# Designs tried in a protein design run: designed miniproteins, single chains, continued (4). Part 12

Each design is a single chain, and the fold is of that chain. pLDDT is the mean over its residues in the fold that is shown.

## One batch from the design tools (miniprotein)

Design m12412
Fold by ESMFold2-Fast:
Structure m12412 (fold): chain A 58 residues (1-58)
Amino acid sequence: MSPRERRADAIAGHLLDVAKELGKTIPESELERLKRELIGSSPLEQLRLYSRKYEEIS
């Protein structure tokens, strides 16, 4: 797994854990889309995607 793929997986995994703690779920299709966007994103874009998704979950 490339460094980009590892970072994307870690970010998506953290968001999934947050959702589970709040009693929410992320559909598999949405998680796959998020991972693809994260892989193609710069570090700044990854932070923006994380913040937006976290806000949606919380």
Scores: mean pLDDT 79

Design m12413
Fold by ESMFold2-Fast:
Order: structure tokens, then C-alpha cells, then sequence
Structure m12413 (fold): chain A 79 residues (1-79)
């Protein structure tokens, strides 16, 4: 739990308690050792059986604001 919180805070560059799509992509790129942010997002979408990066964000970003709070981030990692 605390490990996930540390990762969230590390990529939350503004400290506002949210990760935008770019910050999430950087986390996945670094964590899963992909060569690019886009490839990390595409790999995660594929792993979850989703056809596009847009579908991935639609599934986890319930508010549709383009940002993930800590609860949405945890849901994403548990999928």
C-alpha cells in the first residue's frame, strides 16, 4: 500500500493529488521498462483487454477529467 502511495507521489509533479495521462504514462514506462510512454499505455490497455489507450482512460477515469486520483490509480493497478 505505502509503496503504491510513494510511486503516486513521485509522478505527481504538481503535488495536487492527481496524475494526468502523461504522468501515468511515465510511471508505467519506468515500472514496466517500456521504451516509450505510448508503448507502456498500449501494453496496459492490451493486458486489460481494451482496444485503445482512450478506452483505458475511459475505464479508469470515471470523472472524465483526464486525471486519476489515488483511488482510481489503485483500481488501475489492481486490474
Amino acid sequence: MEEIEAEFKKYDKNGDGYLDGRELAQFLKDKLNYPSEREALEALAKELGLPTIAALFSKVDKDGDGRLDFEEFKELLEL
Scores: mean pLDDT 70

Design m12414
Fold by ESMFold2-Fast:
Structure m12414 (fold): chain A 96 residues (1-96)
Amino acid sequence: MEELEKAKKEVIELVKEGKIEEAAKKLKEALKKAPDAESAKKLGIEVIEEAIKMGNYEAALALAKAAMDALADVFGDKEGVLEFIGRILRVIGLSL
């Protein structure tokens, strides 16, 4: 849990610095270290929400793509990936 919270802070700081590609890469690494699929989905959604709150939609889209790619690779579960995409679209759609 603490490791995921630390990764969330690091990703958000990189977004604040305008280092969007590095933030996306850091998010992928953090998602691979998540103890389960729910923890990974929660981390992905939380960093995307923070990017949207900062008004940085470019970062939000980059983080969403990175999270979707990582979840497909880590879990191999199409249904889980589709559920996550649904959560991302809801967050982005409500904020745009």
Scores: mean pLDDT 75

Design m12415
Fold by ESMFold2-Fast:
Structure m12415 (fold): chain A 55 residues (1-55)
Amino acid sequence: TRDERLMAINRAASEALADPSVTKEELVERLVEAGLSREVAERAAESILAHRKAA
């Protein structure tokens, strides 16, 4: 369902922020598996990882 996809996306983002070993490619694949298009997943992954890098 839509809510399950949103939870999966939030989980992938939280995991990437908590674990510096998560690469951009791994995060993109997890977001695509959660239901995002590859284009949207790549932009989202860049934003999430930029936040981690800026902290």
Scores: mean pLDDT 79

Design m12416
Fold by ESMFold2-Fast:
Structure m12416 (fold): chain A 80 residues (1-80)
Amino acid sequence: SELQREIARLLAVASLLEAGEDFEIMLLKKRGGSPEEIARHEERRQKLREIRDKLVEASNLSPEQAKKVIEEARKELDEL
């Protein structure tokens, strides 16, 4: 279905962004970055994990509920 393809696409995007945040956190910790900078990246990573969890759950929801989760996930990804 179109909704399942969109969920898969958004999951792939969120996973790539999460990997980027993991890498940045690792570099900041290795280079002695500020606690505030590390915390901002950890907050973004946590939001990305929450987005991924919602998208996984959306695969088991009705089409109407899945569409709402997809719309919310797109907005949250744009706000990162």
Scores: mean pLDDT 89

Design m12417
Fold by ESMFold2-Fast:
Structure m12417 (fold): chain A 97 residues (1-97)
Amino acid sequence: TLKEKLAKVVEDFAAQVEAIVAPHDPALAARFRASMDELIKEIKNAKTDEELMILAQKTLYMIDDFLEEASKVLSPEAAAQLKAVADKAKAEIRKLL
């Protein structure tokens, strides 16, 4: 289902972000993980495809906002890895819309 696919993309992305960011800034990684866990709960509790589309759009904005914040604390190599992972997650989310 759309719900299962969206939740999986967000879960996989959150895990990859934690692995990349935690070695550089564990507090930032923990804050983002908490935000993603809350978003996953909202996705799992959504009742309509319209609600899921709104949550998918919210996810895209949250990813972009986090990339801007994280790029300030990461090495150039880690920032490039994070961007690649984010670009993949955004592409997977856009395929669901």
Scores: mean pLDDT 88

Design m12418
Fold by ESMFold2-Fast:
Structure m12418 (fold): chain A 60 residues (1-60)
Amino acid sequence: LGLTDEQKLMAARTLVANAPAAAQPELQRLYDRLVKAIEEGNQEEADRAFREMLAAYAAA
């Protein structure tokens, strides 16, 4: 998607903050997975976690 890890984290925090209460646990779980993937240098997993966050937010 051309986003940096910093841009993904900023966007991800915004998604969690703006999510309906019912969706926040799932988005927080995906955010934690994104953070771990970035810390481990696992770019494929970071991209996957971020895409899943976008999908979960859109479904909420």
Scores: mean pLDDT 82

Design m12419
Fold by ESMFold2-Fast:
Structure m12419 (fold): chain A 80 residues (1-80)
Amino acid sequence: MEELKEIARSRLETARFLLDLLQARGAPADVIAGAQEVIRIYEEALNAETEDEMIELLKRGDVADAELHRRVAAWLAAQA
């Protein structure tokens, strides 16, 4: 469980840093909402009572994070 908690903390810190960066750069509302959703899921993962619950939440967070990165890439491409 402790290794999964460390992964969840690392993912959460990275997600919070990315949200701050996206807000500072004036990212679109849908991109900001995506970043907030990633943070929410990783916070739920860190608060999970069982290892299985934490694993499922980490998987969900990873899917949401991948979608966020696709939205960020699309936004940046639209500016080129």
Scores: mean pLDDT 86

Design m12420
Fold by ESMFold2-Fast:
Structure m12420 (fold): chain A 60 residues (1-60)
Amino acid sequence: ERTLSPEEAAQLAEILRLVRELMERAGLSPEEVGLLVREILATSPSLAELAERLRARLAE
């Protein structure tokens, strides 16, 4: 998969990092994180918005 811009690739790397932090610190399962990501993308299909919402949840 090489259709992403460098900015989108960087955002995906950050999102994966945030997903890992949510699993480690908030105790979310991979399935729960997957559902959360899908819900966010359904309402706001922007990688930047997804990253912001994941950060907000991690920060509590």
Scores: mean pLDDT 74

Design m12421
Fold by ESMFold2-Fast:
Structure m12421 (fold): chain A 55 residues (1-55)
Amino acid sequence: SKEDLETEYNVLLEILKKDPKDEVTREELKKLIENNDFSKEKKEEWKELLEKIKK
């Protein structure tokens, strides 16, 4: 479900916040955002959150 995907996104985001250099987690987050049927606004919001986590 979309709720399960949002939960997965939040778990991966918290992992990336703890290790911002984790390229595997960063790529999984990008794939989750791009490969799922989320609204354009939700995808843009999540991409902006990801961009704020610097290496």
Scores: mean pLDDT 78

Design m12422
Fold by ESMFold2-Fast:
Structure m12422 (fold): chain A 83 residues (1-83)
Amino acid sequence: SERRLQVEVTISLGLMGVTIARKLKDAEAAAEYAEKALRQARELGAPEEVLRLLEEAVRAAKEGNLEKAAELLAEAGRLAAEA
């Protein structure tokens, strides 16, 4: 569906942003990208399990664990593609 593809694209863009921020060691930028992905996924009506992973990614980014944030975003994207 179009909505499913929009969720996948939103998460993919968030992952790209977090990956770049991780290379720059910019936890604030990583958190902003993760939060944007979460907000847009919620607006699109993403499944609860996808939203849970995105919430965990935001938390990880805010805690400075950018590697975990990227891993959680990748998992959320994979799960969204299967929805």
Scores: mean pLDDT 86

Design m12423
Fold by ESMFold2-Fast:
Structure m12423 (fold): chain A 55 residues (1-55)
Amino acid sequence: SEVESILTLAEMAERSGGPKSAEVLREAAEALKRLGHDELAEELDRRSQELMEKV
């Protein structure tokens, strides 16, 4: 499913760490938002912001 693919991408990005990982998480959040998964999208966006702050 699209949601599963997006979540897998986000998990891989988080594992890698760094500013590019934050960008991937933000893109994943936008995709989830388009699919109607607002809560998941908000969570990934928040994690993206946290990754950017730690770098």
Scores: mean pLDDT 78

Design m12424
Fold by ESMFold2-Fast:
Structure m12424 (fold): chain A 60 residues (1-60)
Amino acid sequence: SKELLEKMKKLLEEAEKNIEDLKLTEKLLNEFGELSNEVSPSKELVERAKELQLKLAELK
């Protein structure tokens, strides 16, 4: 559980750093979504993922 939460945080960090790489960001957000089926992310991680989805939609 702790390892999965840390992995989820790193996925969001990588997506945030590479937001202009639309394919990579989408892949990272999809992996975050898959992991959220196994462990409940914190409110902070959920909000960060939502912000990234909105930015990704704006860049498409």
Scores: mean pLDDT 80

Design m12425
Fold by ESMFold2-Fast:
Structure m12425 (fold): chain A 78 residues (1-78)
Amino acid sequence: KEAELEHLLAFARGLGAGRAVAEALGDDDLVAWLDERYEEIKRRAASLFDTPEEQQRALEQLDRAYREGVEAGRRALA
């Protein structure tokens, strides 16, 4: 389950970077699609764990990975 979480964290970074680029390009359809994928990834990450505490930690890691991706995408466009 930790290996699965690491894969989801990598996807979250990619989604964050992609969203930053799509937003900069004004591609609202792609932004909406990426936001839907991120909600799916959050649900999948939470489902890997059985306790609320572990689920919350997984979602916090996912949020950090997503934000890292957003910052990387913004930096690439600067």
Scores: mean pLDDT 85

Design m12426
Fold by ESMFold2-Fast:
Structure m12426 (fold): chain A 65 residues (1-65)
Amino acid sequence: STSLVLSPEEMKEMQAELQKKAEELLKERGITPEDLFTTPEGREVFLELMEYSQELAEKKLAEQA
């Protein structure tokens, strides 16, 4: 577990970006939110969202350094 501290505002922005990315990926793959945890395609989308979340966090931390 990586303990990264982001401000509430940064976390809110990251969450909004993740929701936007999730909607985009779901539409692109032709799957529903329920599919995220029930299908192999949904698992791939979930993993991509996790990677995107990490990338956003790393970018924000780099801006703070």
Scores: mean pLDDT 75

Design m12427
Fold by ESMFold2-Fast:
Structure m12427 (fold): chain A 63 residues (1-63)
Amino acid sequence: TKAQKLADELLKQAAELYKQGDIEKAEEILLLAGELISLILQGKITDEKVEEIEKKAKEILEE
């Protein structure tokens, strides 16, 4: 699903940030990935929530 693809992408981005030594951003992205995964597992995921998390991740990465 779109949500699973975003979760996979966020986990990959967090791993890359850890490699670069950007621990603070990596932790913020990992928290968003965790929230997304939790919503998927609970059956509470919506397209609106996916877009909200995607926007937050973009804002963190652009800082």
Scores: mean pLDDT 82

Design m12428
Fold by ESMFold2-Fast:
Structure m12428 (fold): chain A 74 residues (1-74)
Amino acid sequence: DQELADALLRASLARLEREDPEVAALAERAVQLLREDPSATPGEIAERLGISRETLREVADRFLRVGREVAAEA
């Protein structure tokens, strides 16, 4: 269900923004880049965001953690 997926994404980003606005901004931009090009590699996304691959991994780990918490509460 696309409506449920979009709601989960918005709720996850909103929660992450309350915890860490900088990480939330990076996560939102990374999601947008993946939606524009689903074949983009982690290295290409990190380069486009102007961050290291290690920082991108930390952003992804935090976003996925928050997403799991939001999904469990739904």
Scores: mean pLDDT 81

Design m12429
Fold by ESMFold2-Fast:
Structure m12429 (fold): chain A 56 residues (1-56)
Amino acid sequence: REARLAALREELRRLLLENNGHVSSEQLRALADKYGLSVETVERLAREVYLELAAE
């Protein structure tokens, strides 16, 4: 749980809330580039955040 991953989770939470639970492939690539992570890592985090929001 480093600060960079926390910032990415907040961005993903915001995007998911703004887009009714959807994040485009284009947005996932942009976040991967911005945070220096793989697209697969960002997709996994987006899924985790989505499930956390759905469980609330």
Scores: mean pLDDT 78

Design m12430
Fold by ESMFold2-Fast:
Structure m12430 (fold): chain A 55 residues (1-55)
Amino acid sequence: TEEAEAAYEKGLELEKQGKLEEALRQYLRSITLDPSMEEAKAKAQEVARKLYPER
């Protein structure tokens, strides 16, 4: 949806600014609005790994 795409794009902008926690929040919002947003899911996983590394 248009709102889900807008949230995804806002996440990309925040990620470029190094605001990883805020970017993750926007990617999660995009997925909540449209669960088929595979790119948002991939980005959320990538950013989450950077914020919460297990190794």
Scores: mean pLDDT 81

Design m12431
Fold by ESMFold2-Fast:
Structure m12431 (fold): chain A 90 residues (1-90)
Amino acid sequence: GKEELLKKAKEKLEKAKEALKEKDYKKAAELALEAAKLALKALDEEKIIEGIGLLLRMIGAYLDGELTGDYEKAAKEMIELAEELIKLAE
């Protein structure tokens, strides 16, 4: 269960990085959220609170992007946070 969730999370993260390179910032942000969701499901119980903290930071970055129109900054921060969440799930 956990291993295939983590593999799918990593695949979504790579697609998010590709979208960021293409300057498709909204797609990059959405793919980073998908990666984070999969990684969150793969977390051990002891790591849930830290994982929730990372997810809340991602939500904050996304909302800032929506409010300011700075989707590049939002996408970059969300990719970094999704990568941290994946590492936490390993």
Scores: mean pLDDT 88

Design m12432
Fold by ESMFold2-Fast:
Structure m12432 (fold): chain A 69 residues (1-69)
Amino acid sequence: ALAEAEARGQRYARAVNVIREALAAGLSDEEIVKRLQEEFPELSEEEARRLLEAVRAAEALAAGQPLPA
């Protein structure tokens, strides 16, 4: 049963890595979503967009928001 969670985790990690590299390369969200759909056909367009937004928000927080006291 943990094997499915592990496989999902590996696919998720790969998708996040693709998003991070694409964001670092300056690709648009539309281009990234399209790439995710081609690389990971298991992901729906909505899931790909959500994953992109989650990664982008995390990167924005790391870069744009100072740690509050």
Scores: mean pLDDT 73

Design m12433
Fold by ESMFold2-Fast:
Structure m12433 (fold): chain A 119 residues (1-119)
Amino acid sequence: SREELIELIDEIIEHEREVIRRLEEYLKNKDIEGAIELLEEQREYYEEVIRKLRELFPDDPLARQVVDLLEGIIESYEEAIRRIKENPEKALEVIEEVITELRAVRAALEILRAEARAR
């Protein structure tokens, strides 16, 4: 239902807020290992959310847009981890870029949530 899709988007938005908060804390403390572990843990979360969206809302174009955003996040996280491991000296810069991308994705999710509510 529309209400179930909105609830799931709200859960994703809240999860993104917590990930941003934790990444900002790791950045402040220069805890690169903690940041990498957090990003690695996110893949399983997003894959499960994508599975639920595809199963519950297979014909919903808005749910497909949410899936596209989450698949983009997974790719960005994998690239960020690769970049940090190859050039540890740039780790703080890469983490700052990830935080910026997450804020943009959260804003996009809030727009999609508003579109779901307008149905």
Scores: mean pLDDT 87

Design m12434
Fold by ESMFold2-Fast:
Formats: C-alpha cells, sequence, structure tokens
Structure m12434 (fold): chain A 64 residues (1-64)
C-alpha cells in the first residue's frame, strides 16, 4: 500500500540520518501495514534487522 511505502521511505531516511530508534518505529509500522508477499514487507523486515543490529552493537536499548 502507499501508506506502508511512505512509512518504509521515512524509516530509511531516518536510518540514513543515524536516528535508529525512530527509524525502527517507522519500519515496524511499514511491516504492520504491508502485505507479507510484497517487496515493501521484505524491505521493512530487513530495515528492522539492520537497525536492531546497529543498536545492539552500540549497546543501546531496542525499543518495543
Amino acid sequence: SAEAEAYLQKGSELAKQGKYEEALKYFRKALELSDPRSETYIKAKMGIIEVEEVLKEKGLEIPK
């Protein structure tokens, strides 16, 4: 959906800015709003994994 894509794009933008906790929130919302068979779903899931890995490596809390 266009809404899921918008959240995915914003998550990617925030991650590029180093705003990982905010990026994670947007990627999670994109995942929630997207079809599991869509490219948007796959990209959102990859974004979540990458951001969680960065937060863990930095010793930061992973928000729920």
Scores: mean pLDDT 84

Design m12435
Fold by ESMFold2-Fast:
Structure m12435 (fold): chain A 64 residues (1-64)
Amino acid sequence: KLEELKKKLYEASLKLAQALGAAASRQLAVPEIARTLQEELGLSEEEARKLAEEIVDRAVAEAE
């Protein structure tokens, strides 16, 4: 279930990065994804933020 959520969040981040560019995408997506991970999976704030950063960074790299 974690992998399914990570895939969906990655795909959403990729679309956002393609539309808004790297900096705007990171600023908007990282907090939202971190919140979603905390709510859906019960991750700590630190764990959710690290995972969100990894997902968004991967999506941004792919969008370029």
Scores: mean pLDDT 77

Design m12436
Fold by ESMFold2-Fast:
Structure m12436 (fold): chain A 45 residues (1-45)
Amino acid sequence: SLTFEEAVNYVRSSYGLLRKALIKASEKGVPLDEVVEEMAREMVE
């Protein structure tokens, strides 16, 4: 099972996931780290 920290690192190292996070962050007007953490939480849950 992935830890939250491992999931965050996975999102950051995956070009496709990082690109999705960047697009979402831009659309929502929030920091990239906020979206990355949100995506990582969904992966762990």
Scores: mean pLDDT 81

Design m12437
Fold by ESMFold2-Fast:
Structure m12437 (fold): chain A 82 residues (1-82)
Amino acid sequence: SKLEELGELEQEGLRAASEGKNEEAIKLFEEAAKLAIELKLYDEAARIYLNLAKLYAETDPEKAEEYRKKAEELRKKAKAQS
C-alpha cells in the first residue's frame, strides 16, 4: 500500500541520514514528503520537511529555511483538517 511505501521511505531516509549519506537521505525524504502530501498526511509531511531542513542546514541554509517554512504551512493545514 502507499502507506507502507511511505513508512519504508521514511525509515530508509532516517537510516541513510544516520550513516552520513546525505544525498541519499535527501532523495528518500523528498519522495516520502511528496507521497505524504498526496495522501494528505500533512503532519507527517511537515516532520519529513524538518528532516530535509536539518540535512541542508550547513550546506544550503536558504533551502533549510524554505523547508522549515513549508513544514509550518503543512502543520497549519493539518490543524485545519482536524
Scores: mean pLDDT 87

Design m12438
Fold by ESMFold2-Fast:
Structure m12438 (fold): chain A 74 residues (1-74)
Amino acid sequence: SSSQIQQALSYVQQARDYLRQGNVDKALEYLEKAKEAYPEIEDQVESIKELAETDQDRAAQSADQLAQQLQQRL
């Protein structure tokens, strides 16, 4: 539903901002919340979580792309 997409979008945006700040722990927490809110994005979230462990800048970029996709669905 749109409410699930809105919640996931909020969490993905929070995760993106934490990744940009270098706060990987908080980013992973919010990515997990996004996946729980909207399970359809699980594969994308897991991909971003893997990137967050090795390349925070690229993870933030991917999180921003996911946020853009979710925004488009609203």
Scores: mean pLDDT 89

Design m12439
Fold by ESMFold2-Fast:
Structure m12439 (fold): chain A 70 residues (1-70)
Amino acid sequence: SPQVQQIDDQIIQLRDMRNQTSDPGVRTRLDVIIGIIQQGRNIVQRDPSRSDVVMGLVNSYIETSNSYIS
């Protein structure tokens, strides 16, 4: 699924961000977001009809993660 691949690519980017941060509090918050996005990935894989809703939530969490680094 292209949507699953897109989410997997975003998880890789979030893991890179987490590994590059020196703040343990930011790392913990990013680990929580990664876990939520992985659950969304599994939902889309099992039920592609939910992809639009899940992608909206994933994008919101990506924007939240960027606020920790910016």
Scores: mean pLDDT 85

Design m12440
Fold by ESMFold2-Fast:
Structure m12440 (fold): chain A 145 residues (1-145)
Amino acid sequence: DKAGLEKLLKEFEANLATLLALMKEYAEKIFEIKKNSKSKEEFIEKMEEYLREEGFSDRAIEVFRAEGGNLTGLVLAIHLEAQDGDLSSPAAAALAKINEIIRYLKEHASTSEEARKALEEVNKLLTQAGDELRQHIIELKKKNK
């Protein structure tokens, strides 16, 4: 149903916008705390406190630490929480909904041209969001030279 797919695309766009805004905020906070920390250990401790306040589980924080306390480690933590259904953080909740919509579209792409086109649009929006986040990180790095 075309109308149902349009509703799913709008829901996808809303959750992607939420996740992108949160990832930009987390990137800014990583740079801020890193700049104001005297050691890697102090940085990790301050980031753990911030992430706990933002609703991340102790397990997600452990993953962030194990991956070296960087944005990539945070992305992995969010992905694992979304996969496990731990939706206490807004980022994990948004990603879980994104993953649900992508799974639905993939399952229907072989039998529905409308679902295939919706999946193509989803992939385009994901690429655009990734480019926007990458550009934001480049600007943060320039500002913190």
Scores: mean pLDDT 86

Design m12441
Fold by ESMFold2-Fast:
Order: sequence, then C-alpha cells, then structure tokens
Structure m12441 (fold): chain A 63 residues (1-63)
Amino acid sequence: MSLAEKKKLVEKTGEEAAKLVKEGKISVEEGVQMVADTAAATGDPGLAPTATKEAKKVVEAGK
C-alpha cells in the first residue's frame, strides 16, 4: 500500500467516525480512537499529522 493510499484510508476513517459521532452511534472518544488505530495499523509515523487533523474533525462533529 502506498503512502497516498494509507493517507486516504486514515482520511476515510475520520469521515466515517465523524458521521457516527454526529449520528450519536459512538462517542467522540471512540471516533478519535478509530482514527488513531487506523493510523497505527498503517505502520507509518508520517501519518501522525493526518491522524491529528482527522481526530480534530471527529471532535468538532461531536459539538
């Protein structure tokens, strides 16, 4: 899997987590953990900025 594909996977996970939080199906903490777990599963530390950005979107969706 390329770095670009890994980045898209983390971004897509962030979008799904934000949607689930907004729908009241999961907590903000669960949504943030989904993003963190997906980034960790890629094994690529360069995705930390992308994971942080997506986690912030999940937090905003819960407001």
Scores: mean pLDDT 81

Design m12442
Fold by ESMFold2-Fast:
Structure m12442 (fold): chain A 68 residues (1-68)
Amino acid sequence: MPPLSPLERGILRLVSEATNEHGPDATLTQRELAERLGVSQSTVSQAVRRLERRGLVRRTPDGVGLGG
């Protein structure tokens, strides 16, 4: 499979850190990810969709969590 982009790795890292600090159901909003990574929310949305397709994250009404 193609390697993760720097943005995709950044999203996965932040979501993983949130899960480690706040438990397995922890989520970050696309706005929080955009602010922390210095990109637009639309850019985050595109990267999250790629990560979701790979099973690495999940989207919920509350935000983005780790994939199961």
Scores: mean pLDDT 81

Design m12443
Fold by ESMFold2-Fast:
Structure m12443 (fold): chain A 95 residues (1-95)
Amino acid sequence: DEKKREEMIRELEEERERLRRALELARERGAHPLVLEALEEALRGVEEALERARAGAKPSEVAALAVGAIIRAVGIASEDPEALREFEELVREAR
């Protein structure tokens, strides 16, 4: 399903740019170390999912990789309630 793959690639490219902006903003503001680690993990996972999608991986496999990366990122930020709040705010602002 070529259209579904094209849509997914576009969404992953948009998410990658959003996470890059969030990470730049976090670095500029001196965000909590857990926020930086969480954003770096999320970005790495989205970039991996994007590479797999471009290589022709199944949409379900690509979605699992992207979702897994976000779950890990939230897990990292969740080690500190203030870090989790800052992570959520930065991701929202970067939209």
Scores: mean pLDDT 85

Design m12444
Fold by ESMFold2-Fast:
Structure m12444 (fold): chain A 97 residues (1-97)
Amino acid sequence: DVEDYLQELFNKEKDINIIARLVAFVAERLIAGEPVTKEEIEEKLEEIKRNKLPAPSKEELQALIERLDELIADPATPEERRRQARLLRGLLLNLLE
């Protein structure tokens, strides 16, 4: 599924700037209530590489982590979305190290 694919990309991609922008994109879409498909992740990865999109700032990554924490803490958040939010939060924290 999307989570397994994103984890695979995180482990295989050597350009941290590319993976940081991709993870930020997936997190933004989840926060917006518009979760991405595997195909959309593949399309975004190609866009990032083709257009040389800049890596998100540390402030942008931290803001995404805070918004994901709000989703995780909200009792109205569905379990599936909460699980996805926890995964993305972990990946974003790794990018800040």
Scores: mean pLDDT 82

Design m12445
Fold by ESMFold2-Fast:
Structure m12445 (fold): chain A 68 residues (1-68)
Amino acid sequence: MSIEELQKKVRELVKRLYEKYKGNPEFEKALEEADKVLESAQDASEEEQKKALEKVLEILESFEEKQK
């Protein structure tokens, strides 16, 4: 999967979750964790940026799963 495909998946997932969980403290924490992961890979290699995006997807999907 390309960086562009991963970015698209993250964007679509964030949009969906934001519509449903806007203002939820657990969602805000998940977003903060995701932002930290992305920040750590900002100046990294393409491979590391892809891994960061994959981890962000895992964080957000894990949050959604916990919400039922």
Scores: mean pLDDT 80

Design m12446
Fold by ESMFold2-Fast:
Structure m12446 (fold): chain A 61 residues (1-61)
Amino acid sequence: MDPIVEEMVKLIEENKEHLSEEEAREALRLYVQAADSTDPAERRRLLEEVKELIERAKRRA
């Protein structure tokens, strides 16, 4: 697995308790897009979107 995709999986699993069901689905969609992408820049952008999603979820709690 690509290191960026591995980091995404780890971030989602480690922070799933902070995510709503809708946020968890969004994170999964971003992960699937990153796994299907062959563009390193797109994978990095999607990783940053997952990070932002998690940080927003934590701040709301």
Scores: mean pLDDT 80

Design m12447
Fold by ESMFold2-Fast:
Structure m12447 (fold): chain A 59 residues (1-59)
Amino acid sequence: MEEELKKILDELTEAIKNNDGAAFAEAVRRLSELLKDLPKEEREQKIVKITNEALKKAD
């Protein structure tokens, strides 16, 4: 699971750097599916954390 999270983080970062909204949305969708077995609150917190990390890495 952690390796998959790292791949999605890299995909989010690339999408942000390329201003590719479609690629960003697809990466967020895959992240949500990967985390679907987590409680809703934990899933939302992890999605926010990972997307914020991608935003920081993109700049």
Scores: mean pLDDT 80

Design m12448
Fold by ESMFold2-Fast:
Structure m12448 (fold): chain A 58 residues (1-58)
Amino acid sequence: SDRLRRHSEINRATSELIKAIEEGDEEKREKSVERLRELGLSDEQIDSIVRSAELTVA
């Protein structure tokens, strides 16, 4: 179903975003944020992911 495919894509994009933040890859970070927005995540949800990932990267 489209629901399961979207969920899988969101999980993949979220993982890529976290990885980009851990690696300091600004271009990959921007692309992952854009993808999550396309998949229907709100700016608030995306910001929450970014803040959480940044807190684990000292």
Scores: mean pLDDT 81

Design m12449
Fold by ESMFold2-Fast:
Structure m12449 (fold): chain A 67 residues (1-67)
Amino acid sequence: PAVPTVTVPQGTPLSELKELVARAAGLDPEKVRFYPAGVDTSKVGTYGAVLELPDGTLVPVAVRVEA
């Protein structure tokens, strides 16, 4: 299966990033845990992150930060 990719503007707060990632995956952001790992939204680039579902399932996601 393809890793979901979310594209956000540079400077997007991590709280907004969590909401965008969860909603892009069709999930309630209040019911998931977001592990941003090395994501830095102040720097353009592509980062790996993990979303944890309420049942403990881990979903890998990609975050692309654009200028």
Scores: mean pLDDT 79

